# Designs tried in a protein design run: designed miniproteins, single chains, continued (5). Part 17

Each design is a single chain, and the fold is of that chain. pLDDT is the mean over its residues in the fold that is shown.

## One batch from the design tools (miniprotein)

Design m16561
Fold by ESMFold2-Fast:
Structure m16561 (fold): chain A 82 residues (1-82)
Amino acid sequence: MAEEIRALAAAHPEEARAIVEELLANREAALAETAATAATTSPSAFANQVTAGRAVALGLEPHDPELAAEALELLDEIEAAW
């Protein structure tokens, strides 16, 4: 799954960039939502979402390494907040 998402992101860098830019633009909201939904989100579901997000960022890395690095940092913060 993660490798498939990563391959799709690498094949569609415009879509991957849009997803990553939206996540970064909504950084504070994403962290607040993670904290608010932690009690109702299963550990497996959360881990799968973070893994998928990392796969998109890693797929974007060959096209935009700086943006990909910022996304990975935010995903680490989201995982730590959960």
Scores: mean pLDDT 75

Design m16562
Fold by ESMFold2-Fast:
Structure m16562 (fold): chain A 81 residues (1-81)
Amino acid sequence: SASLKELAFTVVSMTAKEANLPEEVRREIEARVREIIAASRSLDELLAQLEGLLAEVKARYPEVAELLDRALREIRRAAAE
């Protein structure tokens, strides 16, 4: 749904800022989330692509893994409603 897509972008963007990631990295993440949202044909595809993106970010910045895991849990919880 549009609301879930908006929530996914907002949660990931806010979490990246809270994690104090560099501005260039935050812009990269936001651009990739927008691409995922635009390209995803189903809810399952959206969630799988977002999980993949966040896994890449956690690999680069393991110190923020807990914040990113929280973001993914929030998105998945909203998707289950």
Scores: mean pLDDT 86

Design m16563
Fold by ESMFold2-Fast:
Structure m16563 (fold): chain A 106 residues (1-106)
Amino acid sequence: DELKKQILEHLVNAGKYLYQAVKDASEENKDKITELVMRALSHADRASQYFVNGDYKKAIEELDKALRYIKEAKKLAIEAGDEKTAKHLERAEEELKKAKELVEKA
């Protein structure tokens, strides 16, 4: 199932970018960014579980929650001048938005 594979690949890629965002975060904001990223990952994990169980509406709701935490983390990275971390968070956001778009078509 190519569609299911694409959705899962976007979720995995988002996780990889979120990990890189934490790794490259400035010392000043690393703890805060880590907390927000962990919350985003928790919601993305719930979204994945709902998706594999066929509950697409709840999967979308959880993806929207993950996206809100990523946007908050991105704001902190931008304020700190952490361009690399901000870019990783932007990539994670793009991947989750693609996953959401594909779930909406399922």
Scores: mean pLDDT 88

Design m16564
Fold by ESMFold2-Fast:
Structure m16564 (fold): chain A 68 residues (1-68)
Amino acid sequence: MSGDMLRQSLQLATQAGETEAAKLFQQALDAYEAGDVDTARELSAEAGELMSPDVLDQVRAAATAIWS
C-alpha cells in the first residue's frame, strides 16, 4: 500500500457518499503517515467491506492503473 493509494481511496469513497468508508480511509491514511502500516492496512480493509460494488470497482481500476 501507499499514501497516494489511501488518499485516492478516500477521495473516491467521499465522492460516492460512502461516509463510513471515507472515515475509515482517513483513519488508515493518518495511521500510515504516522508509520503504523499494519493499522492502516486493517482500517483500509474494513473500509473496503463497507463500500458499494460500484465504488469498489472504481478503487480496483485505480489500483490497477497505479500498480500495473
Scores: mean pLDDT 74

Design m16565
Fold by ESMFold2-Fast:
Structure m16565 (fold): chain A 60 residues (1-60)
Amino acid sequence: MDDELLKELYKELTKLIGEEVAKEIIDAIKSGDYDKLRELYKKYGKEISKAIDEALEKVS
């Protein structure tokens, strides 16, 4: 994921689930921590999916 998409994803996640959780998700993506991402997706999957859709729309 490029830096611009990650920046927009962080903004959208912050709006939906708050800054602390958004940072945790972005850090997991940047570090390739797929186990942490799987855990976060189970807990916040709907919010993550919506944030990805919104971020992609803004970048595209």
Scores: mean pLDDT 80

Design m16566
Fold by ESMFold2-Fast:
Structure m16566 (fold): chain A 80 residues (1-80)
Amino acid sequence: SKKEKILEAANIIARVAMKTKDPEVARELLDIATEAIKALSKNDYDAAVEALRRGVEILKKLPPEFDEEIARVEQLVAEA
């Protein structure tokens, strides 16, 4: 479902935030994951997906070790 795709994407973003060595990027990613979950709790799927799209742009700044997570989030956002 759309809700499950949004939840999976937000969860991946939060896990990447915990693994990244860049504290500024980590904070931005956690803020976005929180915003997406908050929007989802209100059934505002458009706002949740928009937050996740901003998350993808931040994820693209990370080193290649995160390429698989980035690709998965992009796929989930496109299918949401």
Scores: mean pLDDT 87

Design m16567
Fold by ESMFold2-Fast:
Structure m16567 (fold): chain A 61 residues (1-61)
Amino acid sequence: MEEARERINELLKEAGIDGFAEVKDGTIVIYTKEPEKLKSLLPQFIEIAKQYNVSINIVLK
């Protein structure tokens, strides 16, 4: 869980996206004001979700 969250936060930082990820009830929640920029990272998010067997939810602020 934590490793997946940290990887997602690093990807957001590397891409210059204003957002952050947190763990909530066994799910990783990504909060962002720039959801369109996240679409380029979706394949990496899917790989992380499969690797750690976690769900990822994206929430607009």
Scores: mean pLDDT 78

Design m16568
Fold by ESMFold2-Fast:
Structure m16568 (fold): chain A 74 residues (1-74)
Amino acid sequence: MDKEIEELVERGKKLIEEAYRLADTLPPEQRQRAIAKIVGLEIDLVAAYNEKDVEGMQRIVEEAERLVAELKAL
């Protein structure tokens, strides 16, 4: 079980890092909006990790993947 939590938090962190990198390439207006979403996901990921909420972490990772895809489409 702990390995799954570690894999999810690592995956989540990588997606958040990628999202921040993509946001840095965006125009100022889109960048601010993107950063707000990324910050929210980061807070949620930390909360789920502290609670060892595997299901919550899976949802956050999925949401982060969608955000990265959206940012690539901008």
Scores: mean pLDDT 84

Design m16569
Fold by ESMFold2-Fast:
Structure m16569 (fold): chain A 100 residues (1-100)
Amino acid sequence: SVADRIVELVEQGREEEALELFDKWVAEQMKKVDELMEKEGLSPELKELIREAIEGEVAGMKEIIRARARGEPQEKIEALAQELAAELAPVREKVNALLE
């Protein structure tokens, strides 16, 4: 899978190649997300908030990819993942409030 290939590149320290493949995969996923949001008839305001939430998550994943490719300890990577989850929680709460 594309995810398995990204992991392999990261484990080899091939940061730029891993990020390029990740960006291509994200673009394909975003196309599917846009199609789903259109199908569900979401408001422009809600679509923008969802896109912002996804962009934040993608930026966080890229930081984890960089840290792993650079050989940062697993404990630091796990701490980074927790910090990113906390930073995205307010945006996720706003999305949930708009859906209900």
Scores: mean pLDDT 79

Design m16570
Fold by ESMFold2-Fast:
Structure m16570 (fold): chain A 100 residues (1-100)
Amino acid sequence: SIQQQIDALNAEIAKLREEIRRLLAEIDRLEAQNAPKDVIIRQLERLIELSRRLMDLALQRETLAQQAGDLQQQMDAGSIFVGAATVLVSAQTRKQRLLA
């Protein structure tokens, strides 16, 4: 059913959001410790990839929620998308500073 697909996407989104949260904390730790630029860049590239994946999952959830007529799920998916896009832009900016 559409609801079972939404529930599966919600579980994957929750797991991915936790992975992104942990990776952000790790990057902040590496920067605070003045880790080598190449190490930080690799973690930022991973963060960019995970953020893009989260944006894709959020769009899939929004589409399914729209088909189900669930306005709250659509709004929640939109919020997740915006949050992921914000992390993506931040990670790209941080990477550009390290390459300069």
Scores: mean pLDDT 90

Design m16571
Fold by ESMFold2-Fast:
Structure m16571 (fold): chain A 58 residues (1-58)
Amino acid sequence: MLEEAAKKGAIVGRQGALQRAAERGTTVTDAELADYAKKGAEAGRFNAELERQRQAEL
């Protein structure tokens, strides 16, 4: 479950970076895309863990 959330977060982070660059008329480097993917994966894991804790308390 956490690995799936991390993969989804990474995809969302990368896509978000590309969309913002397109809106600003700029380019995104591969290094920046990798950084956004990493941050997205970490956020995905964190949010999935919070959801699991909430469900366990119900």
Scores: mean pLDDT 76

Design m16572
Fold by ESMFold2-Fast:
Structure m16572 (fold): chain A 67 residues (1-67)
Amino acid sequence: AELEQRLKENIEKIGEDKFYEVLKRLIEAGADPDEPIFGDLTIEEVIDKYLSPEKQAELKELIEKRK
């Protein structure tokens, strides 16, 4: 989708590490990982789609800790 392409381009522009920090801060602030905040994409879907497996595991562990 168009929004997915824009998100991918923004991640490439700022780098994966900065995008990881943004997602981590949202989760720590109490964002619902199942709520669509990137158009129709949830935080969990964005993690699965755009982050490395290691960073995915770290953020998913943080989500489990919060729920």
Scores: mean pLDDT 74

Design m16573
Fold by ESMFold2-Fast:
Structure m16573 (fold): chain A 67 residues (1-67)
Amino acid sequence: PEAALREAGELMRKGKEAYEKGDFDTAIEYYRRAIEVVRPYADTHPAARLALEGAEEMLKEVEEKKK
């Protein structure tokens, strides 16, 4: 799923930029989109599973920062 992994990578990068600027709502939106993009491949591709786990960890971190 090369296209899905590339898209998720871009979404993760945008999410991190939003998070670093303190825009938690935008960061959450990007991380959720990254999760959606790689989820169908997570059981069959190790790279997709790692991307999914990374995006879920980032989402959790941002949600905790929102109180």
Scores: mean pLDDT 82

Design m16574
Fold by ESMFold2-Fast:
Formats: sequence, C-alpha cells, structure tokens
Structure m16574 (fold): chain A 92 residues (1-92)
Amino acid sequence: SIKEITEEAREEARRRMDETVEAARREGLSPDEVARLMQKEAQRLIKELRERYSPVAALSGGSAAAVEMHDKIREYRRRVEEEERRRREELE
C-alpha cells in the first residue's frame, strides 16, 4: 500500500543518512564534505524510489523521505556547530 511504502521510505531515509554520516566521519571528512555527501545520498535515494515504485507511490514516499533527509542534514549541521563551539571554548 502507499502508506506502507511511505513509512518504509522514511525509515530507509533515516538509515541512509545515519550511515552516510558515520562512514564519512570514519574517513575524517570535514563537516562541509559530510553535508555534501548527505545531499548526494538524498538525491540518489529519491531517484531510486522513483525507479522502484509506481509514480504515485514514488511521489508520496519520495516526499516523506526528502523531509526526513532534510531534517537529518539540518540536525547534523546543528550538532557540528555545537561541537565546534565547545572545542573553541575548551582551547581558550
């Protein structure tokens, strides 16, 4: 059903964003590079959903996945800014 596809797309989006951040951080990439990889992975997942599902189901699932991925990217940027602020305070 469309509802099940939408929920599965949301869960896949969360997992892919978390995996992308974890993998990029293990490689020692900068926050800007991590955010760029998250954006690239988001675009890739949306394309995959359009190829995997019917147009209507892909639109619904893709929209839900896009919101989840944008929220994850914003959350990552906020966490990075907080970590950078803490490190500056510790070095002073």
Scores: mean pLDDT 78

Design m16575
Fold by ESMFold2-Fast:
Structure m16575 (fold): chain A 86 residues (1-86)
Amino acid sequence: MVEELRKEIEKLLEELRKLGADESDIESIESAMKGPDEYLPEIKARMKLILGILTGDEKLVEEALEELGLDEETRERYLTAIKRRK
């Protein structure tokens, strides 16, 4: 399970790099991955959130927000950002 989660995070990192995510965000995620395995699900959820915002994938953003346990008001703010389709 941990190995599968790490593979998913590595795939998300590759996608974020391809989409031109900030190098500082990528470095922060890589540093967090060196920490305890307990943080891997949160790291994955945060990466899904960033990926969803960059791609305009509302479903991916909603899934990430639920995994992060964010409140409804915060979720609405992120969904509004997706609708703006920067």
Scores: mean pLDDT 75

Design m16576
Fold by ESMFold2-Fast:
Structure m16576 (fold): chain A 95 residues (1-95)
Amino acid sequence: SDEEVRKEILVRLAQGESRFHRLDDYSLNPLVSKDLREQLRRLSDEIALLNSELYTALQNGDLEKALELVKRYDKLSEEADKLIKEAEEQIKKAK
C-alpha cells in the first residue's frame, strides 16, 4: 500500500543517518587519501540533495516521484558503503 511504501522509505532514510555521518567524518580524515576524501565529499553532497528531494516528494504526496528517487538513494547508499569500507581500511592501515 502507499502508506506502507511511505513508511519503508522513511525507515531507510533514518537508518542511513549513521552512514552519512561516516561519509562526512571520513571526508575530513587526514588518514584517508585525498582522492577518496573528494569522492566521499561529492557522494555526501549528492545524497544530501537527494534526501531533501525525497522528503519534498513525500510531503507533497508524490509517491511515484518518491519511488524513482528511492531507487537512486539505494544505489548511492551502496556506493557510500563501498567508499566507507575503503576509508576504514585506510585508517586501520595507518594506525
Scores: mean pLDDT 84

Design m16577
Fold by ESMFold2-Fast:
Structure m16577 (fold): chain A 86 residues (1-86)
Amino acid sequence: SEEELEERKREGIELLFSEFDKNGDGVITKDEIREWLLTIEGRPPPTDEEIEAAMRVFDVDGDGVITREEMEELFSKVFDEQVKKS
């Protein structure tokens, strides 16, 4: 249902911000993404190119941070595409 879709979006956004936004400023930086990825055991460290590619997708304005609003927009688009495939 649409209510389940909205709940999943909310869960995903809150989980990501809980993992990345450790200082609680409401934005995610490249350094926070890199730091989080470095905590994952058994995974090679991320390259600058991988981080830049991720930032390009989320950071439409190119200011070097990902806002909660940008994350919500991306989640809405991805979940809407998933529903359309059904």
Scores: mean pLDDT 65

Design m16578
Fold by ESMFold2-Fast:
Structure m16578 (fold): chain A 97 residues (1-97)
Amino acid sequence: MKEREIANLLTAAGVEIAAADFAYSLGRKEEAKQALDTAIDLVEEAYKLAKESGDVEGLRAALRIAQRVADLAEKMGFTESAKRAREVADEIEKALA
């Protein structure tokens, strides 16, 4: 049951990342930041569910998306969003150890 919810959250996060990249390419920086921040929120929820259910594959998928959000936010100059995404990635890495 939780595996499907985790997959849906991570898919939604991927859509938000694509939306952020597109918005940024149009100079819509505030929309790009909001989309990345939404992606981080979705990854945090997926991480919580994956950790609670022991879904190792869900944790690995959440880690990959958190790292991608951090890289994009840093490239776009969204320093606080990048920091938040890195903190989430670090927590997921600790959960996988």
Scores: mean pLDDT 88

Design m16579
Fold by ESMFold2-Fast:
Structure m16579 (fold): chain A 64 residues (1-64)
Amino acid sequence: MFFGSGEAGSAVGFAKVDGEELTVSVVGAASEEQGKQAEELARRTALLGKEVAKRAQELAKLLS
């Protein structure tokens, strides 16, 4: 599983990637726009973490 977070003003977004399933939640949003921004950042961070980990594992097998 991979996790991501993102902030927009007072809003904090949390994302979890478990296989093919993506779950996102947002807390503390003062506006709808802040909530959307925090959600998008959290989602992107979780998905990026999954991709980076996959590539790092492949490289580690060859370079370690």
Scores: mean pLDDT 76

Design m16580
Fold by ESMFold2-Fast:
Structure m16580 (fold): chain A 86 residues (1-86)
Amino acid sequence: MEELVEKAIEALRNKDVETLRSLDISGFSPELQETLVGAYNILSFLKRAVEEGLISQEELDEAIARQIKEIREVFERERARRAAAA
């Protein structure tokens, strides 16, 4: 689980849409799955928008930073939930 989250964060940093799309997230909570799908959609859309000259690289980097923060926060919440369920 933790390795999959770190792999998702690394894919976001590298703007690697293919790696992020290929991750098996089925073992995560619905909230974390939604967060990861949201991150994929944002990266995919904004990367294309930068390539087409519609937005700046700075806007893409800011969006990636926000997605990484959200993923870490949701994962910490999920980890706490799993600990409470044990």
Scores: mean pLDDT 80

Design m16581
Fold by ESMFold2-Fast:
Structure m16581 (fold): chain A 56 residues (1-56)
Amino acid sequence: VDGLNSMPPDDLRRVMTDMAKRDPDKAVRVGAQVVRTGSPDNRQAVRDAVTDAMKD
């Protein structure tokens, strides 16, 4: 999780989108951990990734 928290928001958004396609349950758990410990920018990146996956 530390690695995800330190990556740029754009990279985090891509990683989370790919994870959501492959394993939604894992994406929810990892996303929740980033939201709990991450910066506001990282929290927004997770939200954007979810929105993008839903809009698809």
Scores: mean pLDDT 72

Design m16582
Fold by ESMFold2-Fast:
Structure m16582 (fold): chain A 82 residues (1-82)
Amino acid sequence: MIEELRKLIEKLKEEFPEFKNVADSLLKAVEALEEGNLLEAEIHLGIALIEIGVIKLTDPEKYEKAKELIDKALELLEKLLA
């Protein structure tokens, strides 16, 4: 399911350019996971979660528009890390 996760993250980046940093952090987490580096994957997921949290506080309307893609990408990544 790594290809589906990568496609969702790339769709987030294309449809919501303001979430580029979030998408880039999630892609780094996927790359680390593919290499078997769970610690690096968790670090990059943590960075993405902080970035999402900042956008939710500073620009909640942008978050609401992107939330379905964000939530699905996070759910898939968390399942792969478990």
Scores: mean pLDDT 84

Design m16583
Fold by ESMFold2-Fast:
Structure m16583 (fold): chain A 81 residues (1-81)
Amino acid sequence: EAERKRRLGRAYIEGFSLGMRLAHYEGLTPEEAAEVAKKLAEERGWSPDEIEAFAQGARDGAQFYRDVLRGIERAEELNKK
């Protein structure tokens, strides 16, 4: 069903963006970001599949951002001293 696939894809992408933000602004780990996302989606009454997609996106997004941040911090440390 096209509508379901569209909703799941959107949930994942929104989760990914949320995960990156949570890692950047709140310092959350991928697991913590996924838990926050899951709770938010559950409180909003989303379907189980949408909750799972959203949480998976958040975990992936937080992991991606943390890897980028680590790389930047390492480069800055080396360049600074």
Scores: mean pLDDT 81

Design m16584
Fold by ESMFold2-Fast:
Structure m16584 (fold): chain A 79 residues (1-79)
Amino acid sequence: MFEEKIEEYRKRLLEAIKNEDVEELEELAEEAERLAKEYEKRGDLKAAIEFDIIAGLARIAIGVQNIIKKNEELKKLKE
């Protein structure tokens, strides 16, 4: 059932965010984006929207981590 999978993905998302696990966030985003497209093609808009939200949140978390990393790199190069 897609509802059970949504719950699993939400738990994975929260855990990855707490652990700052960019690799898991990237994997989760790719999986959720693929599932959103699959459900959209089948006309299951509710499932598609739920997976798209999960993917979007994972992408936002990755973006935040990338900004943090880039700021640290810029500080190192400041000299």
Scores: mean pLDDT 80

Design m16585
Fold by ESMFold2-Fast:
Structure m16585 (fold): chain A 88 residues (1-88)
Amino acid sequence: MSIFEKLKKEIEEVRARVEELYDKGIITPEEYQRLMEIIDYAEELLKKAEDLFEKGENPSEAINYMLLAKSAIDAVRRYLEEKEKEAK
């Protein structure tokens, strides 16, 4: 599905960005761990949403899981943008 494909791609891109900033020393080991935990949580929420859509069950619940996953990834992305600004 195109929307799940887009969200999976966003999760991959954000994960790669966390790795990049960690390698550059812009984020600490503690920040790296916490950000990766948030990304893993978003991936789990997306899997729950996809499962519900595949089964045709509880569309509102599936949408809520998808929105929570996107919100978590957007929060990580914003955090990384702020850390990059601080490094300049």
Scores: mean pLDDT 84

Design m16586
Fold by ESMFold2-Fast:
Structure m16586 (fold): chain A 73 residues (1-73)
Amino acid sequence: SEKAKKYLELSIKYGREGDSKKALEYAQKAIELDPSRKDDYIDTIVSSAVASALLGDYKAYESLKEVADELKK
């Protein structure tokens, strides 16, 4: 859904800022609205983490990786 996509965008935004708690909250909201896309949302967060690492942004990488790992539980 459009609302779930906006929550995913907010999750990635906060993850890039190093706010893993807010990133997780918004990722969970996205999954709650669209549970069938949980794996797709995790993959998007992982891809964003990898992209951050390639750019040398290790704070963003660590934050987004923590969110993805927590969502896999």
Scores: mean pLDDT 88

Design m16587
Fold by ESMFold2-Fast:
Structure m16587 (fold): chain A 65 residues (1-65)
Amino acid sequence: SREEDVAKVGEHANMLLDKYKDKLTPEQLDELDKVAAGAVIDVYDGRITAEEAIERLEAAAEELA
């Protein structure tokens, strides 16, 4: 369901923020959090899949690090 997809993306975002907390500055962590918020909105609106949202989050975290 869309609710389950949104929850899955949110859980993955929280995991990435915890994983990267010592690799990123507070400003970079805020940027990653904003990417996560946008990805959740896109999944909720049906614009992208949960899998695509997770790929976006992983790419953003790696680019910022």
Scores: mean pLDDT 85

Design m16588
Fold by ESMFold2-Fast:
Structure m16588 (fold): chain A 60 residues (1-60)
Amino acid sequence: SVAKQKAAVQHVIQTVDELIADGRKKAETSSDSGLYRTQVKLAEAVKKELEARLAALEAE
């Protein structure tokens, strides 16, 4: 079902947004700031891909 796929993608995007927010805070406060900065950049790239998939599903 396209509706189930949309809901799944939206839920993953929400989880990725939470990971980005947490990673940004940890990048400021943690001794492993480089690790968290890298995680945020990777998560932002994943979010762009998920948003593109959501847009494609919405165009159907």
Scores: mean pLDDT 84

Design m16589
Fold by ESMFold2-Fast:
Formats: C-alpha cells, structure tokens, sequence
Structure m16589 (fold): chain A 72 residues (1-72)
C-alpha cells in the first residue's frame, strides 16, 4: 500500500540519518582521543588510557543526544 511504502521510506531515511550521526561521533571521538594521547605523551599510561576513554565516551554521548533530540 502507499501508506506502507511511505512508512518504509521514513524508516530508511531515519536509519541513514542516525548512521551518519553515529559515524561522525565515532570519528570525532577517535580524533579527540589521539589528540589527548599526544598531549599526555609524558604521562603515566593509565592516565592516558583514562583520558582517551573519557574523550571517546563524551563524543559518543553527544552523538546519541543529537539522535534523541532529532526524534522529538
């Protein structure tokens, strides 16, 4: 039915948008983690790992927030 086709199209567009947001957040997280590692190159390995994981987590969280906001 035309309504079924419209629903399928809407879902495909939403999935594409969500995929892009998550991919961008993942890329930003990796770039920020690399930057933090360089800045903390003289620091203890545990400190570098903790800072890197926090940077990744923060960027992914921002990505999820954007997905949630887009659904409102």
Amino acid sequence: SSMGQAAAQAMAEEMKKNSKILDESSKRGREEAARVLKEKSSSHGVEQSTAMMRALSDEMGRGFDRIVEARK
Scores: mean pLDDT 71

Design m16590
Fold by ESMFold2-Fast:
Structure m16590 (fold): chain A 99 residues (1-99)
Amino acid sequence: DDQNIRQQMIDYQRQGNIDQYDSLAQQLFNSGSYQSIIQGSYDITRQHFTSHGSLQMLQTIQQTVQRQLDQVRDDPITVDKMRYQGILRAVQDVIDQIN
């Protein structure tokens, strides 16, 4: 159940358990559940920045993540590529809400 795995990823991130988080992200990738990885990264990033209104910080993150995606654009699909897509979408949504 990809939704249960995504919830476990959020729980591990809250605990600071990065090794378990990465393991579950890799499990989702191996099962072809790319949208679940994107959504999980989105949810975590969104939650983190919901209480942070620094437009300059968010714009810096947006530029950095976009640059990382541009560098791997033509590479095969990876867990990091999916995570960056989720982060970028969440940061863009937060920027849109504070503008």
Scores: mean pLDDT 73

Design m16591
Fold by ESMFold2-Fast:
Structure m16591 (fold): chain A 113 residues (1-113)
Amino acid sequence: LTTEESEKLLEKAKEIVKKHFNTNEEISIWVEPEKLPDDPADTVARFVAKSSSIDKKVPILKKDFNILAKHFKVESIDDLLPYQRPYLYGLGALKLAGEDLSFKSVEELEKKL
């Protein structure tokens, strides 16, 4: 994955958020790792989307992350390389938009983005 491909995934994630809220505001997105060792929902991270009018957090579950874990051969979000992290933003943006994250592969995720 190149820096250009990584930047395109980040931009797609921002556009999903903008479309969901019907806004042209500049959106900041990031991911916060889950700090609780015993989360009943198996939350691995929280996707955050923020602008002047938007302040939303949605959980990324272990099952949602599993396609990235298998594809990149990592066990946690902290093991993702910087250029792989935009896939996590894509998952978070789709979850925020109310999409079902029952993807079987990264290819299916990329087609939805």
Scores: mean pLDDT 77

Design m16592
Fold by ESMFold2-Fast:
Structure m16592 (fold): chain A 64 residues (1-64)
Amino acid sequence: SKEELWKETLYALGLMEIALARVAGLSPEEIKALGDRYIERAAEFSPEVAEQLRKDVEEELAKL
């Protein structure tokens, strides 16, 4: 459905922003702040996508 595609896009954009921040050389603290900001905005549109992003961003930051 269009809703499922939109939620997948919202999720993918969040992960892409984190990946680009890492490539740009941002600190783990700056990457977390950026991720938290995106997750907060994503929660306004989809609580499920926001929760999934929160978990996945935490896992990615743990690898740094």
Scores: mean pLDDT 82

Design m16593
Fold by ESMFold2-Fast:
Order: sequence, then C-alpha cells, then structure tokens
Structure m16593 (fold): chain A 93 residues (1-93)
Amino acid sequence: KESEIEKLLKEMEELALELKRAVEEEDYDKALEKARRLKELVEKLKELNHPHAEELARSVAGLLLLAAEMLREKGEFEAAEELEKIAEEILSL
C-alpha cells in the first residue's frame, strides 16, 4: 500500500495544479471536477491510515477555499459555493 500512497500523493499534486489552471482559464466545470477528485484522494489517504492525512486534508481544503474566493471575485458565486461545500466535506472527514 506504500506504492499506492505515493501514487495518490503525486495525483493530488497534479490535480492541485490543474485546479489552479482551470480557475485561471475560467473553466469552472473543470475546476469543480478536479476538486471532487481531490476529495476522493483525501478519503483514500484516510482509509489507508496515512500519518499526514489530516494535514493534507486541511491543505486541500485551504486550496479549494482560496479558489472559491477567486471565483467570487469573478462573479462565479455558484461554483464558489460548490468549492466551499467540498472543502467543508473534506474537513469533516
């Protein structure tokens, strides 16, 4: 499962960069897709009892909240609320 954890961590880093790019490109559907995938990876890390799963969950939630703030500045309130909701769900895991 150590190899599985390493793959999950790499995928999370790639998704975080893709999320930031999607927000910059104003592709909010893609940003939401990446956010939901990040939540799934956090859930898997917690299931695998990763020692830093909670810290990583907070980092991912923080990224989503920052992205939501950027979306609100662009007037994309619906997408911002969805990102905030996903972040809250991650923090409640």
Scores: mean pLDDT 83

Design m16594
Fold by ESMFold2-Fast:
Structure m16594 (fold): chain A 65 residues (1-65)
Amino acid sequence: SMEERQKLIEEIARAVAELLIKNVGMPADKAEEIAEVYKQILMRRKVSEETLRKQLELLKKALEN
C-alpha cells in the first residue's frame, strides 16, 4: 500500500541519518537534512515496497557493524 511504502521510506531516511551520525561523525542537523533530501528522492521515484525493504535491510546491517 502507499501507506506502507511511505512508512518504509521514513524508516530508510532515519537509518541513513543514523549511519551518517554514527559512522561518518556528521552533525545531527546536517545528517537529517541529507536524509530528508534522500526521502524526497525515494518519494518522487515511486520505488516498490520490495525494493525499499531490501534497502532498509542493507542499512540495518550496516548499522550493526
Scores: mean pLDDT 84

Design m16595
Fold by ESMFold2-Fast:
Structure m16595 (fold): chain A 100 residues (1-100)
Amino acid sequence: SNEEKAKKLVEEHKKKVLELIDKLEKGEISEDEFIEKYNEIEDEFVKKMRELLSDEKYQKVMEILQEERLKLSDALENKDYDKMKEIVEETEKKLIEVIE
């Protein structure tokens, strides 16, 4: 079903963003590279979600992702990698709730 596909995309999105945060924390990528790769991950996720969700659910997903971006930006400025991971976990929960 489209719901099961959307849930899988949310799980994959979470995994990719958490891996990116881990690389940033370890100094394997720069902050600029993190921002660039995060935007690429988000753009691909949004494109795929648009094909699977109703307009109403898609709008809610976009609002949740905008909130995540703002919170991650704040945590990144403070180099609070644990907080960034918490934000990603909470975002996944909110996204699943919209899809269900």
Scores: mean pLDDT 89

Design m16596
Fold by ESMFold2-Fast:
Structure m16596 (fold): chain A 55 residues (1-55)
Amino acid sequence: MNLPESVLDALELLKTDLSLADVARLLGFRSLEEFRAVFERQVGISPAEYRRLHR
């Protein structure tokens, strides 16, 4: 995919108690670092910050 639809799935998974590494793995990212970079580019904040705001 040119635009990862998995970022939308990440928004749902980040509301759970799954670790960021487990979220990245479930969404098919090669690493937590790659997941973080893609997420921050699309959403504007880190996955950890997003989780903090929505928990």
Scores: mean pLDDT 75

